# Designed miniproteins, single chains, continued (2): the designs that were tried, part 15

Each design is a single chain, and the fold is of that chain. pLDDT is the mean over its residues in the fold that is shown.

## One batch from the design tools (miniprotein)

Design m4490
Fold by ESMFold2-Fast:
Structure m4490 (fold): chain A 87 residues (1-87)
Amino acid sequence: SVEDRFKELLQILIESPEELAEVIPEALELAEQLLNDPSSSLGPLVPTVLEGYLLFMEQHPEFKEENKELVERLKELLKRAKELYPE
């Protein structure tokens, strides 16, 4: 399921950050799906996860430079996620 896969990607963010570059595009697709599903229990976690990915990309400027469109998509999803689940 979308929720089960998103949990696996959360585990990668925490335990295997070296694998993040390979899974970020999939993570953004799943994050968007969770934000579009108000019944999901994982929706409120999306802002925190996306902030984690953004921090990873900011700490790897070479990766960020090679993946500009991905960075912009992440920022747009994060803005939407924070509007839906404000602190």
Scores: mean pLDDT 77

Design m4491
Fold by ESMFold2-Fast:
Structure m4491 (fold): chain A 78 residues (1-78)
Amino acid sequence: SAKIQQFMKIAAKSQDPNEQALAYQEIARNHPSREVRLQALKELAKSQASPDVVNSALQYLAEEDSDPVVREVARKLL
């Protein structure tokens, strides 16, 4: 998806850690590869973004993501 490719560029190149964290959230939720989604989730947890942004994103993924593996990993990172 063109949108996922755009978020991957933002995650790699953005100088704004909050923008980068939101990009990782979108990758973790929507990338077709589970392996890439799990890596994005780990990068989100390590993000230098505001704790409120990171915790909100991890909470959302833990409760609302369609993939049970992503939900479990997000829960462990909270």
Scores: mean pLDDT 82

Design m4492
Fold by ESMFold2-Fast:
Structure m4492 (fold): chain A 142 residues (1-142)
Amino acid sequence: SAEQLARQQAIQQHLELAEEYVEKAIRLVEEGLSEDPELVEKIRELLRRALELGKKALSTHDTSDYIGKAGDLMDEAIDLAAKGSLEVGYRLAKLLAEMAEHLALAAQHRLGNGIGASTSFRDLERRLRERAEELKEALRKS
């Protein structure tokens, strides 16, 4: 139906935006941590896997497992980036919060099967924004 097509288009638009924020995050890490190519590759792998798990959460009934694993990978990526550059860690956390927001919005358009995923992605977004503020304060005191 036209309503189903409109919902599918909204989901696709938010997934494309989430992918765009991951691409921006990868470029940030490649540019900001260029002196450590092994660290860059590890963070790139974590970010790509986190996006994959986030997308899987939108297609399953057990959304908490996939979103939890995606969050753990994002936390590891931020911690690794912050150890190399506190500024890169801060900027990365902000980009990942934007990714989580768009995954939450995609989940909202899924209706019944997306309700739990939307809530979990909003909780992840909040936690990532809190992490960004902590890193910003640490950068101010550096």
Scores: mean pLDDT 88

Design m4493
Fold by ESMFold2-Fast:
Structure m4493 (fold): chain A 83 residues (1-83)
Amino acid sequence: EALGYYQEGLQLARELGDKFGEAVSLSGLGNVYKNLGKYDEALDYYDQAIKIYESLPDTPENRAQLEKVSVDVLKVAVLKVTA
């Protein structure tokens, strides 16, 4: 259900040109794949989200999301080494 939710959100955001929504959905997919133990896929989704957030205006909201994703990347890197 969470996977389907984020995949639908990603598709809709891309169709609407909603870059923020696209990055949020990609971050959500990263979290889903992390929880499934698919760390390489999780890191790929997080990387895509980070690139989008970095391309957006420097707002407190965009900065907060970028920081959250960066922390999740570090968590997944640790999990990947210990998996």
Scores: mean pLDDT 82

Design m4494
Fold by ESMFold2-Fast:
Structure m4494 (fold): chain A 71 residues (1-71)
Amino acid sequence: SAKAEELLERLEELAQKLLAETSDPREKLAVGTTLGMGRISLGVGKVAKDPEFAEEMLEKLLEALETKSNL
């Protein structure tokens, strides 16, 4: 869905910013893992024909990265 793809784009932009700002390999792993989960969620939503699943998961993952960026 367009909304899920837009949410993934926002997640990728935030993840790229966080990865550029940190030198901590654990933080890089956490951000990279969250981005990977976002990409998988979009793929699962497309295969399962469940765009609402992808949208919900991507919203939760984006919120998690936004919370982390405020630490």
Scores: mean pLDDT 81

Design m4495
Fold by ESMFold2-Fast:
Structure m4495 (fold): chain A 93 residues (1-93)
Amino acid sequence: ALEEAREYVEALADLAASYGRDDEAERIREYGEKAIEAAEKGDGEKALEYALQVQEAASRAVSGVPEDKREDLAKQMEELSKRFMEAVKKALE
């Protein structure tokens, strides 16, 4: 189901915002919703394209954080991004 994907999008966006990366948090929500909508319509190509945009926004959130905080944020963002991609792929069947 796509409910798990929405939970991961919000977790990613909230995490980015907690590190002051508000622009990237907004992109995560925007592309996350587009990925979920595409998956609901069965458009696997668009769903994966938008899911990759979520991963790119998460990566940009990490790169903009001071080095002393970057490692912990990167680890959390990577895990959540993987879970989000898995949820989108599972929804596509």
Scores: mean pLDDT 85

Design m4496
Fold by ESMFold2-Fast:
Structure m4496 (fold): chain A 95 residues (1-95)
Amino acid sequence: VPRTDVYGRLVEAGVDKEVIEAVAPLGLILESIYGQEGIDFTVELAKALSEAIKAKKEGKPAPKSFIDFVKRNPRLALHLAKKLGIEDVIPEELK
């Protein structure tokens, strides 16, 4: 039976190791406070970050999923973007 915890869900979602390492500490905290909702939020966040990293590597603008996350959680998004080396993909008006 596959794991349903935050780590198992991130692995199943195909999230890169660098993104898992950046979001897992937050995910464990959110899982302990909010249970399944905390896991779901962490998986959505990790996917948005993975898409933003791919967009940067391809020289493309940040995807809508990442922009929407930045708008909802600007401080957290900026912190994680700095950790992953993608701070420059955040539009200046959202910094």
Scores: mean pLDDT 77

Design m4497
Fold by ESMFold2-Fast:
Order: C-alpha cells, then structure tokens, then sequence
Structure m4497 (fold): chain A 87 residues (1-87)
C-alpha cells in the first residue's frame, strides 16, 4: 500500500514536472509517508523519486534544487538510522 502510494506520487510528479510547486508538494507527501512508516523499502523508493526529480529539474531555480537536496538528505539520514539500529 505505502509503496503503491509512493509510485502514484512519482507518476504525478512525472506528469507535472513543469509545475514546481506541485513537484515540491508531491516530494513532501512522499517524505511524510517515509518518515511515518520508517520502512527501508519505502525510504529507498522515496530516495529514487527525489533523485528522479533532481535529474528532471536540473534547470530549475537553485532554491528548488536546494530544497530537494535537503529532502534527499533527510531520507538518506533515515536509511542510515535504520542501518545503525541493526547494530
């Protein structure tokens, strides 16, 4: 269910790449799901979604790119926390 929601958000992001406010809102929704579930597969899928957004928006304003990098670092931090919890 959560993975299907992330995939649906990714598809909406791909459809609306020219609407930067919507892209940021979709990324925030995906990160919120990842933060609530704390599931490795969900976090990896959200990481992939943000990386795809960054590649698609390489010509976007620096403020948008910086925001997306911040969201990416948050997801990477959560993945690292999960790895450390295993030790």
Amino acid sequence: DDLAQIDALGAQLDAHRDDLDRVLALVDQAVDIAERTRDEAVLERVKALILDALRALEDAPISVITYLIGRLLRVIGLLLDLELEKK
Scores: mean pLDDT 82

Design m4498
Fold by ESMFold2-Fast:
Structure m4498 (fold): chain A 87 residues (1-87)
Amino acid sequence: MSPEELVERAEELIERLGEALEAGDIERALALAQELRETLGELGRRLEQADPEEQARLAARLEELARRFGEIVERNREAFAALSKAW
């Protein structure tokens, strides 16, 4: 799988993870988070081997990917805190 294909896969997984979390499907969310972690690990390894031009081409998508993932992590923290308060 190319770095570009790995970015596309990660983007798809982030979207599905967000949907699962909003639906309260924790089992699906955990499975998607694991697959995303594995995909990001492979992407990092492939980017180390990529030329600077390819890295630059993907830079904007990688920054957006990181931002979206950070937002989902922050939302999940707040949801967990709210659940703890309700119990």
Scores: mean pLDDT 74

Design m4499
Fold by ESMFold2-Fast:
Structure m4499 (fold): chain A 75 residues (1-75)
Amino acid sequence: MKIKVVGGDGREIELEVAPDMTVGELKELAGKELGVPAERLGVFANGRPLADETTLKEAGVEDGSVLGAGENGTI
């Protein structure tokens, strides 16, 4: 599935991800594109921070979803 991630700087990136991919794996991809280390990057869906061990499917992430990303788990 394809999703959009909006970085803290307002940059929008499109990522192709699997529903069984973890948030930690998504942080690695998003951090690489945004130039932020994954360990410093927080990912948010519906205004809520997502835990690294949660799968995208468990977090309710679907094709076309828009996620937020910010440093240190804050937006």
Scores: mean pLDDT 78

Design m4500
Fold by ESMFold2-Fast:
Structure m4500 (fold): chain A 75 residues (1-75)
Amino acid sequence: MDEKLVEWYERTSNKELGEKLGVSEETVRRWREGKIKMSKETLERLNKVLGANLKDWREIGVLLGMRLIKESLGL
């Protein structure tokens, strides 16, 4: 699940992700840059879109950082 989640999130454009979550492309960009926090409501929409059960938006940040963190590849 987590590997598919990371792959989908990386392959999905800021525009497409924004359209699916009901937010602007700029909001998605700021999430990816870590400039703003994803709201609980937006995280619930993301979980519904992905069929996932993320408890905290920080889990996405950890998964995105996996390119630099070999120990996290088994999440």
Scores: mean pLDDT 64

Design m4501
Fold by ESMFold2-Fast:
Structure m4501 (fold): chain A 105 residues (1-105)
Amino acid sequence: MDEKLSYAEELIRQGKFDEAIKILEEILKQDPNNYRAKLLLALAYMYKGEFKKADELLDEIINDPNAPNEIKGEAYILRSFFYRILGEFEKADEDLKKGVELLKK
């Protein structure tokens, strides 16, 4: 699983988002609670311009009571970056503050 995650991260770095999505969906079929895979899937959708899918995945992570603070913090920071791309600067600033606060804990 870690090898597949590392490969998916490498595919994202190469701009091979469709291939990365396929690998990440396979990981999530085997382990639906793999939060790192969910974060990478959201990132890949964001880079593809599939903003609604990215937002839905990030919202799922943020609202999951079982997600660690580190993972929620990363999700807030990714959603902040996403809101900035969309021109939603107030929402972006709020999410950045929440993400930083969670990463301190």
Scores: mean pLDDT 84

Design m4502
Fold by ESMFold2-Fast:
Structure m4502 (fold): chain A 109 residues (1-109)
Amino acid sequence: MTAAQERVREALAPYIAALTEADKAEIRARYAANDARVAAEKDKMTPAEVEEARRRIEELLARLAELLGIPESVLREALAPDLEALPDEMYLALALHLQNLVDTLERVR
């Protein structure tokens, strides 16, 4: 665990503690739905759709950093190994999962 990853974990802890069992079930259902969508659509993505997903990820990372009250640079450092190694087909998955996380944090705040 890097210092950046530890800081992200600590920033998430109050939100995770606020989740009810019903919230956790809804989150699991949303992740399952997103995984199903990625499996159906990944092989059909055009280069333009990949670029749009990359743009969406940038916007979602900025919003996530704001919600967590941490610098965007810390969030990017925590995610850098995963982001640098990400294949094009996984950008849709990442965008959907980041959107789900942002929506969850906004709901429990």
Scores: mean pLDDT 75

Design m4503
Fold by ESMFold2-Fast:
Structure m4503 (fold): chain A 120 residues (1-120)
Amino acid sequence: SPLVEEIKRKIEELVKRIIERVRRAPRERLAEELRDELVKAREELHEFLEELAKKYNISEEALEKIKEVVEEFLSSLGKVALDAIKAGASPEEVAAALEKKFEEELPKVVEKIEKILKES
């Protein structure tokens, strides 16, 4: 699905930006930099999804379900990163934990979005 591929690419772009910011963050600001980038990613992804919904004539109900899947995903990434930071992980270790969680969860996110679109 072209729609699912566009969503996947946007998620990949935003997560790579989060990981890059974490890697560059001073250790003392790591949690603050992570939180700021997660907020920006969430807002940008919601705006992107609303634009795609107009382009592909996606129902408001389907759009809200897709937003929920994406919110859950970003929240799970944030939790993994914050838990690592609380455990005293370095920026590189936090970035590695995010990359691992992203690779594990991305196929599940894509599958959930495809299911929403097929059931709508």
Scores: mean pLDDT 89

Design m4504
Fold by ESMFold2-Fast:
Structure m4504 (fold): chain A 77 residues (1-77)
Amino acid sequence: DPLLDLVERILDLLEKHNFQMTEEELRKELGVSKEELQKAIDYLDELLNVPKGKALELLRTDRDAFMEAGARLVRKR
């Protein structure tokens, strides 16, 4: 699933860069369009059951949220 693969790559890049990446930096590093990145972020918001646009902020501050995102992503595969 290309969307699930993109979400996993986002989580991997965020962890590698200590969650200090902007959406534009994620887009450039992943080589995707703004629309594709937004779909993956929207999926993360739904996966973590948070309001739209809050998943990336939560992942930056909460290690348990990062681990839960990874676990939920595995369950969707």
Scores: mean pLDDT 81

Design m4505
Fold by ESMFold2-Fast:
Structure m4505 (fold): chain A 79 residues (1-79)
Amino acid sequence: SSLLKDFIESAIKTFDLKLTEEEKEEIYNFVESLLNNKPIPLEKLSPVVKSFLLLIFDYDEDGKVTKEDVLKLLELLKK
């Protein structure tokens, strides 16, 4: 989703995160895979990407990012 991509780019800029293009692709690929019911383990991601995803999506501080967490954010971004 363009809204999700724009939000992620804004969050990266706001937190002054020096992410590479490859790390940004890891974020987008993780979210897309999760939305398609093909979750990628957080342990396979670079540490900075894992930290970013937990910062944005882990509302319960349980160390997990679920499809429901992403869908809640998308609903917020829509209206």
Scores: mean pLDDT 75

Design m4506
Fold by ESMFold2-Fast:
Structure m4506 (fold): chain A 95 residues (1-95)
Amino acid sequence: SPQLEELKLEFGRILRRLVIYNPKGSELVGQILDSILKTAEQSNGDVEVIEKQFKKELEKAKKRIETLPDDVKEQALKALEYLKEELKKQLEKLK
């Protein structure tokens, strides 16, 4: 759908910005974005289902980050914070 296609483009923009500013966190965020996009496709853009999956991915990511070296951990945490803010904006557009 056009809405899903636009969401894919915005996720690409989010990831590109993270690669530039928080490169050590970008792989983790890319995996989260792929999971969220798959959930959006399978749920036909159901915001509630997407938000629930995002919360699960964030919890899983935070646990993984706790095991990383301090320099990587800081970049990964900043990347997750940025992702959380940007996804909130994109999900509001789907309502």
Scores: mean pLDDT 79

Design m4507
Fold by ESMFold2-Fast:
Structure m4507 (fold): chain A 81 residues (1-81)
Amino acid sequence: PSVEELLAEVERKLAELEELVRTDERLSPQQKAEFRKAIASLRALLAEAKALTDPAQRRRMARYLLGQADQELARLREALE
């Protein structure tokens, strides 16, 4: 995939995570706060990644962020099971 496709996928996954955290009643207030903090940090890094002009650095950041978003989604799924 292109870097733009990877960054768009990160954005979609963070939006999915945010909606799941917002709507799920099984998560404690502390768990919701922790997920929201992680989402905010990843959104800030996503904005930084979009601003990068070096293609190699931008691709490395996009792959890193995709992995982090997937990890947070997996952590949420585990917390809900």
Scores: mean pLDDT 86

Design m4508
Fold by ESMFold2-Fast:
Structure m4508 (fold): chain A 86 residues (1-86)
Amino acid sequence: SLSEANILLGEAEKLLKEAEALYGKLKNPSPKIAAEIKKLQDDLKNLKNIIGTQPDAMSGQEQMQKAKELVKKAKELVEKIKKLLE
């Protein structure tokens, strides 16, 4: 459902904000990690735009799948940055 996709997009946004905050704590920040955060932020913005402005351009199943993928990638990025802080 649209409601479920929106919940997942909100979760992805929260995770990316966490990744950005954790990245700011790194003593020797990697440009590669900064690029990964930026890419996921851009992917999230693009998906939100498509869902909000072009609802017929993507099926509800595809919207859900892409939202789940963004959450997964954002979680992996948060865990990666946490490991670098250890």
Scores: mean pLDDT 84

Design m4509
Fold by ESMFold2-Fast:
Structure m4509 (fold): chain A 99 residues (1-99)
Amino acid sequence: MSKVELLEKAVEHAQKALEAARQGNFDEAIEHLRKAADYAEKAGFTKAANAMRQVARALEDGKAFAEAHPELRDEVTAGLARSVEDALKLIQEELEKAK
């Protein structure tokens, strides 16, 4: 698999993570972010991979916080979705540079 193909797979999984995060499906979003990070690392983008892994940990913490504070669930979900969107943009920029 080429570097471009690996980054395309990273973008695909980051997009799925964003869709899941927006729906409040944190477990699905975490799984897709980890897959995106693995593809980014295989492409040689270790810093981007580590950023996505940090966002995945934030989703784990945010899920626990939302369960403890149901009144803040919508705000937490919006903030987490924004973090996933930022990670997606980072990988999309690297893909454009690799073309």
Scores: mean pLDDT 86

Design m4510
Fold by ESMFold2-Fast:
Structure m4510 (fold): chain A 96 residues (1-96)
Amino acid sequence: MEERLLEAYREIKRAVERREKPDPEVARLLAEELERALREAERDELDEHQREQLRLLERYREGLRLMAEGRWEEGLELLRRAEEEGRELRERIAAE
């Protein structure tokens, strides 16, 4: 994974965990990268679990977009929910 994207992800994760305002440029960088990944995924045949993961990534991107626009409290809450749902999905898949 590109070091710049990994560092951006770590910064956003710390902001979510600490409930602190993230750097909007960092949020914008991650939102743009996730937007590209989502566009590529639309070109593939997806199973049901992959579609559920895609929907979670779409909500994660929306949270990052809100943070980039200065609506960081709303973005933070949306990211927190998306991360929680993603964890639950991974645990459910691992239990199958």
Scores: mean pLDDT 75

Design m4511
Fold by ESMFold2-Fast:
Structure m4511 (fold): chain A 80 residues (1-80)
Amino acid sequence: GKKEETIKRLEEIKREAEKNGDSLTAKLAQQAIELLKNDASDFEIEVLIGLAGIVRGIHKLIGDEEGAKLADRLIETLEE
């Protein structure tokens, strides 16, 4: 189902973030997985999307294009 597919994509994002030493994106992906498993409210997901947007912005400001792309994938996954 959609929830299971979303969790699988989040687990892939978390693994990639961990490989890249991006502990913040990995932490956000893990929180997203836990929120979805616990049937969290739309509001809680929206807050996490906002935080991921800040992380994306930080990566762009420091010139980490790959980190920015990974944060963008996290946002896109949560908006579906």
Scores: mean pLDDT 85

Design m4512
Fold by ESMFold2-Fast:
Structure m4512 (fold): chain A 66 residues (1-66)
Amino acid sequence: SIVEKAIEVAKSSKNEVISEILIDAINEGKDDIEKLKEALEESLPDASKEEQEVIKKILEVIKEGL
């Protein structure tokens, strides 16, 4: 599923804090993938460079799965 692929991308982060935050966000948004996509896009400007790289990969998975 899109959700499972997104979680695997989040787990690929070497930073456990970033991984945990993004996994929680994906699980919270799993019932509305379009809103999850919007929330992740809105978080990008305030995210660290490392977090932005992981979020962008998650967004790619969501866009390819839709």
Scores: mean pLDDT 80

Design m4513
Fold by ESMFold2-Fast:
Structure m4513 (fold): chain A 79 residues (1-79)
Amino acid sequence: GENALKGAQAAADGKPASVTEGNYGSLAATIGGAVLNDPEAAMEGSAAFTAASQGLPHPASDRAKEAALVGAEILAKSS
């Protein structure tokens, strides 16, 4: 949850994230996008957070941020 949220925030702000934060953010966006039935948000979020994990800033849309947040909450509850 925490690494996914940090990754989502870094990508949203166009800041580099750690590899761990970006990878968890990408996973969260994919899960949240699937739950929201928004494949475009899942794809955008996955790309943005993957770029962030490589130290590259890639701002995410509000939809991609929402997908990451929903996915992070699901990951926290599934533990």
Scores: mean pLDDT 68

Design m4514
Fold by ESMFold2-Fast:
Structure m4514 (fold): chain A 63 residues (1-63)
Amino acid sequence: MNLSDEELREIFETATETAVKLLKAGRGYGSTLPYLNAVRTAAKQLGDEEALEEAFKKVEEAR
């Protein structure tokens, strides 16, 4: 994907926030999966494994 680092970071942050909000609201895995996939894709394109691990920590804590 030919997105800028700024666009990828925005996608990463927005998708992480949305996934956490949905899980805290009691939404199931199916409702959060598109946002979790967006987080993984953006983090991989950025090469930021630490940010990915931290985002998934927040997601697990919201469960």
Scores: mean pLDDT 78

Design m4515
Fold by ESMFold2-Fast:
Structure m4515 (fold): chain A 62 residues (1-62)
Amino acid sequence: MKVYTYEYDGAKITITIEGDKVTTKVENGTEESLKFAEELEEVAKLLVARQKLDKELEELLE
């Protein structure tokens, strides 16, 4: 399990990664901080999916 915490525009954004599941929590969010949190969640989901595939496909290529 990995937990990342960011502070942006007075909001606290927490992203939790459990295996292949990504969860985002925003406290005191503004429209801008919520949009930023959505972008972070999307990137985290892509990285998790890629890590699984890259280990099997690119381990020999590195």
Scores: mean pLDDT 75

Design m4516
Fold by ESMFold2-Fast:
Structure m4516 (fold): chain A 72 residues (1-72)
Amino acid sequence: SREELLRRSERVARGATEALLKSGENVTLVGIGGDPSTLATMYLTYKEAEKAGIKSLEVIGLDSMEAAYRAL
């Protein structure tokens, strides 16, 4: 279901954001050719990273990621 996909994507996004905060590594999220759940997870990761004030995250294909999230 949409709710199950969203819940899983939110969990993965939180974990990814925590890992970024801990490592301080520069990371690029590329929203090209992924399945909808992967793209939605990337969008949620971007949103969580923004909320957490992470500036080491580069995003390519944000519009595709957002569209996938909205389509869930």
Scores: mean pLDDT 78

Design m4517
Fold by ESMFold2-Fast:
Structure m4517 (fold): chain A 100 residues (1-100)
Amino acid sequence: AAAVDVAELRAQARAARAYLDEHLRPEEAELARLAAAYSLAGELLKAGVAEEDILAILSLLVGGEKAREILEEVLALPSLEERERLVREKAAEAEAALER
């Protein structure tokens, strides 16, 4: 796995949340943040990032309660393929909602 800079990812997550909240309607920003959080959870778990660091990064996008729910949902899937499928499903849901 490639090296991951957790501090930089935390800064990027804060910037991403601020950008989405500023440029999208509230419901669109929420869906985009959820999709991004699922994608980040999958990629960071694959990269071997500690669960505690993943929770900290996701909490900056979606808040602590939702971040924990997302991480637990991804961790409940035993295979990388199932985790990647969940990430794609959440991305597709967000895209479909944003195209309404």
Scores: mean pLDDT 79

Design m4518
Fold by ESMFold2-Fast:
Structure m4518 (fold): chain A 93 residues (1-93)
Amino acid sequence: MELSEEERELARELARAFTEGLLRFEPFREAITDEQLDFLSKLPEERRRLIALEVVRLMFELAPEFFSLLKNSQEELAELLYKLILEKLKEKE
C-alpha cells in the first residue's frame, strides 16, 4: 500500500482504537479523535480510502480470530469504515 509514514501511523492508531472499541462494544464513531478527523479532512478521497483499507487490514492482524468469524471481506469492511469516516467528517462541517 502506497501510504506515507504519517498515513501509516494514523492507520495503525485507528486500527488499534477500533479493535479495542469493538472488544469493549464501543461505537466506532467515538474512537476517532478530532485531530485524526482534521488530518483526514485535508486528504483527497483516494488517500482516505487507502487509509480505511489499511486500517481494516491492521484490525485483522490485531484480532484475527475475531475477524475470521465476520461475513464481510476486508474490502467490504473497508467500504463500511470509509462510510463511517465520511459521516464523521460531515458532522465536523
Scores: mean pLDDT 73

Design m4519
Fold by ESMFold2-Fast:
Structure m4519 (fold): chain A 100 residues (1-100)
Amino acid sequence: VPSTVEILEEAIKGYEEILKMVEEGASREEIAKKVEELFKKLQAYLGAQPNPSGAMIAVAMGTKDILEDVKNGASREEIAKKLKKMIETIKKILEEEKKK
C-alpha cells in the first residue's frame, strides 16, 4: 500500500498533467478520463485506510467536483482555476504529512 506522502506526490503529478492538458487544448473527454483515473486512485487509497484523514477526503471530494464540472461543460478557465487551487491545497497537505 502506498504511503500518504507517495499518494499526495502522485496526486500533484496527476493534477499538473491534467492542468497542462487543459491549457494545451486537450479534448473534454480526455480531461474527464484523466480526472476520473485520479479520482479512482484516491478512492482506492482511502478505502484501504482504517482512518482516512479529513484532508485526504477533501482532496478526493475536490477531485469528484472537478470531474463533474468537466462533464457538465464548465469553461476551460474555470477548470484550470480549480486545478491550480487543488495543486496548491495538496502541496500544503504534503508539507504537513512530511512533518510526521
Scores: mean pLDDT 81

Design m4520
Fold by ESMFold2-Fast:
Structure m4520 (fold): chain A 68 residues (1-68)
Amino acid sequence: EELRQLLPELEKLIEKMKTASYDEAVELIKNSKLPKDLQDWLLELLEKYGKEATLRFLENLVGALSIP
């Protein structure tokens, strides 16, 4: 429900993160309009698994939410 409304924000985040540094990626997540729990989860993924793995997760999430 609410997550589907965040599709444009998730897509923007993915696009910006592809060209961002690690520190910029942290700021992008914190400044996103995503729910706090999702922001915290993404920050943990970024810390433990790095930017590439976090991007993969976001791409999979967008794919799942794009189903009509």
Scores: mean pLDDT 78

Design m4521
Fold by ESMFold2-Fast:
Structure m4521 (fold): chain A 98 residues (1-98)
Amino acid sequence: KKTRTGRARVKDLADSHGATLQIRPRPDGSGLEITASSDTFKLVSDPSITNVLFQNTDPSARSLEEAIRRGAALLGNIKYVPEENTYYVGSKIKGEED
């Protein structure tokens, strides 16, 4: 059993830029919204990718919070888009090759 996951990497990245990580369900039910920002750092969730993550993590979870917690390792996958100076987080973004 391991505690080293992509979730820790996402949190560490946010902390290193002085940003606070926030995870919330989207109002339209399309997936999860994961955000963190500061003056030099922007991290957002891709709704289509986080929807896939939510479904793959366990759509039958007792609560959305539990689904987020159980999928923490997958939530740690990050894609950086230099053109937008933005990090996107979600399932099958980066490091998800089988």
Scores: mean pLDDT 48

Design m4522
Fold by ESMFold2-Fast:
Structure m4522 (fold): chain A 71 residues (1-71)
Amino acid sequence: MELPENVVAATALASSDEEKRKKTIKEMFEKFKVDKVLLHIGSYENGKLVSYEVREVYKDGKEELISKEEF
C-alpha cells in the first residue's frame, strides 16, 4: 500500500485519560503542523494494559475510531 507522505500523520501513544488525550492532539497539530493525528490510547489497570484504541483525529476536530482491542 502507498502511504502518502504528503499526509503527515503524527503517531502518539496517549493515555485513556481524556485530558491527556486532548493535550496530545493539540500538541501534535501545533508542533508538527499535521493534517491528522493517529492516537494510540492504552488503558492501564495496575500498570497492566487492559484496552488499546487507535483513533484518527483531524485538524477540524473530526475524530474516527479505527480499532479497539480489549485484553
Scores: mean pLDDT 64

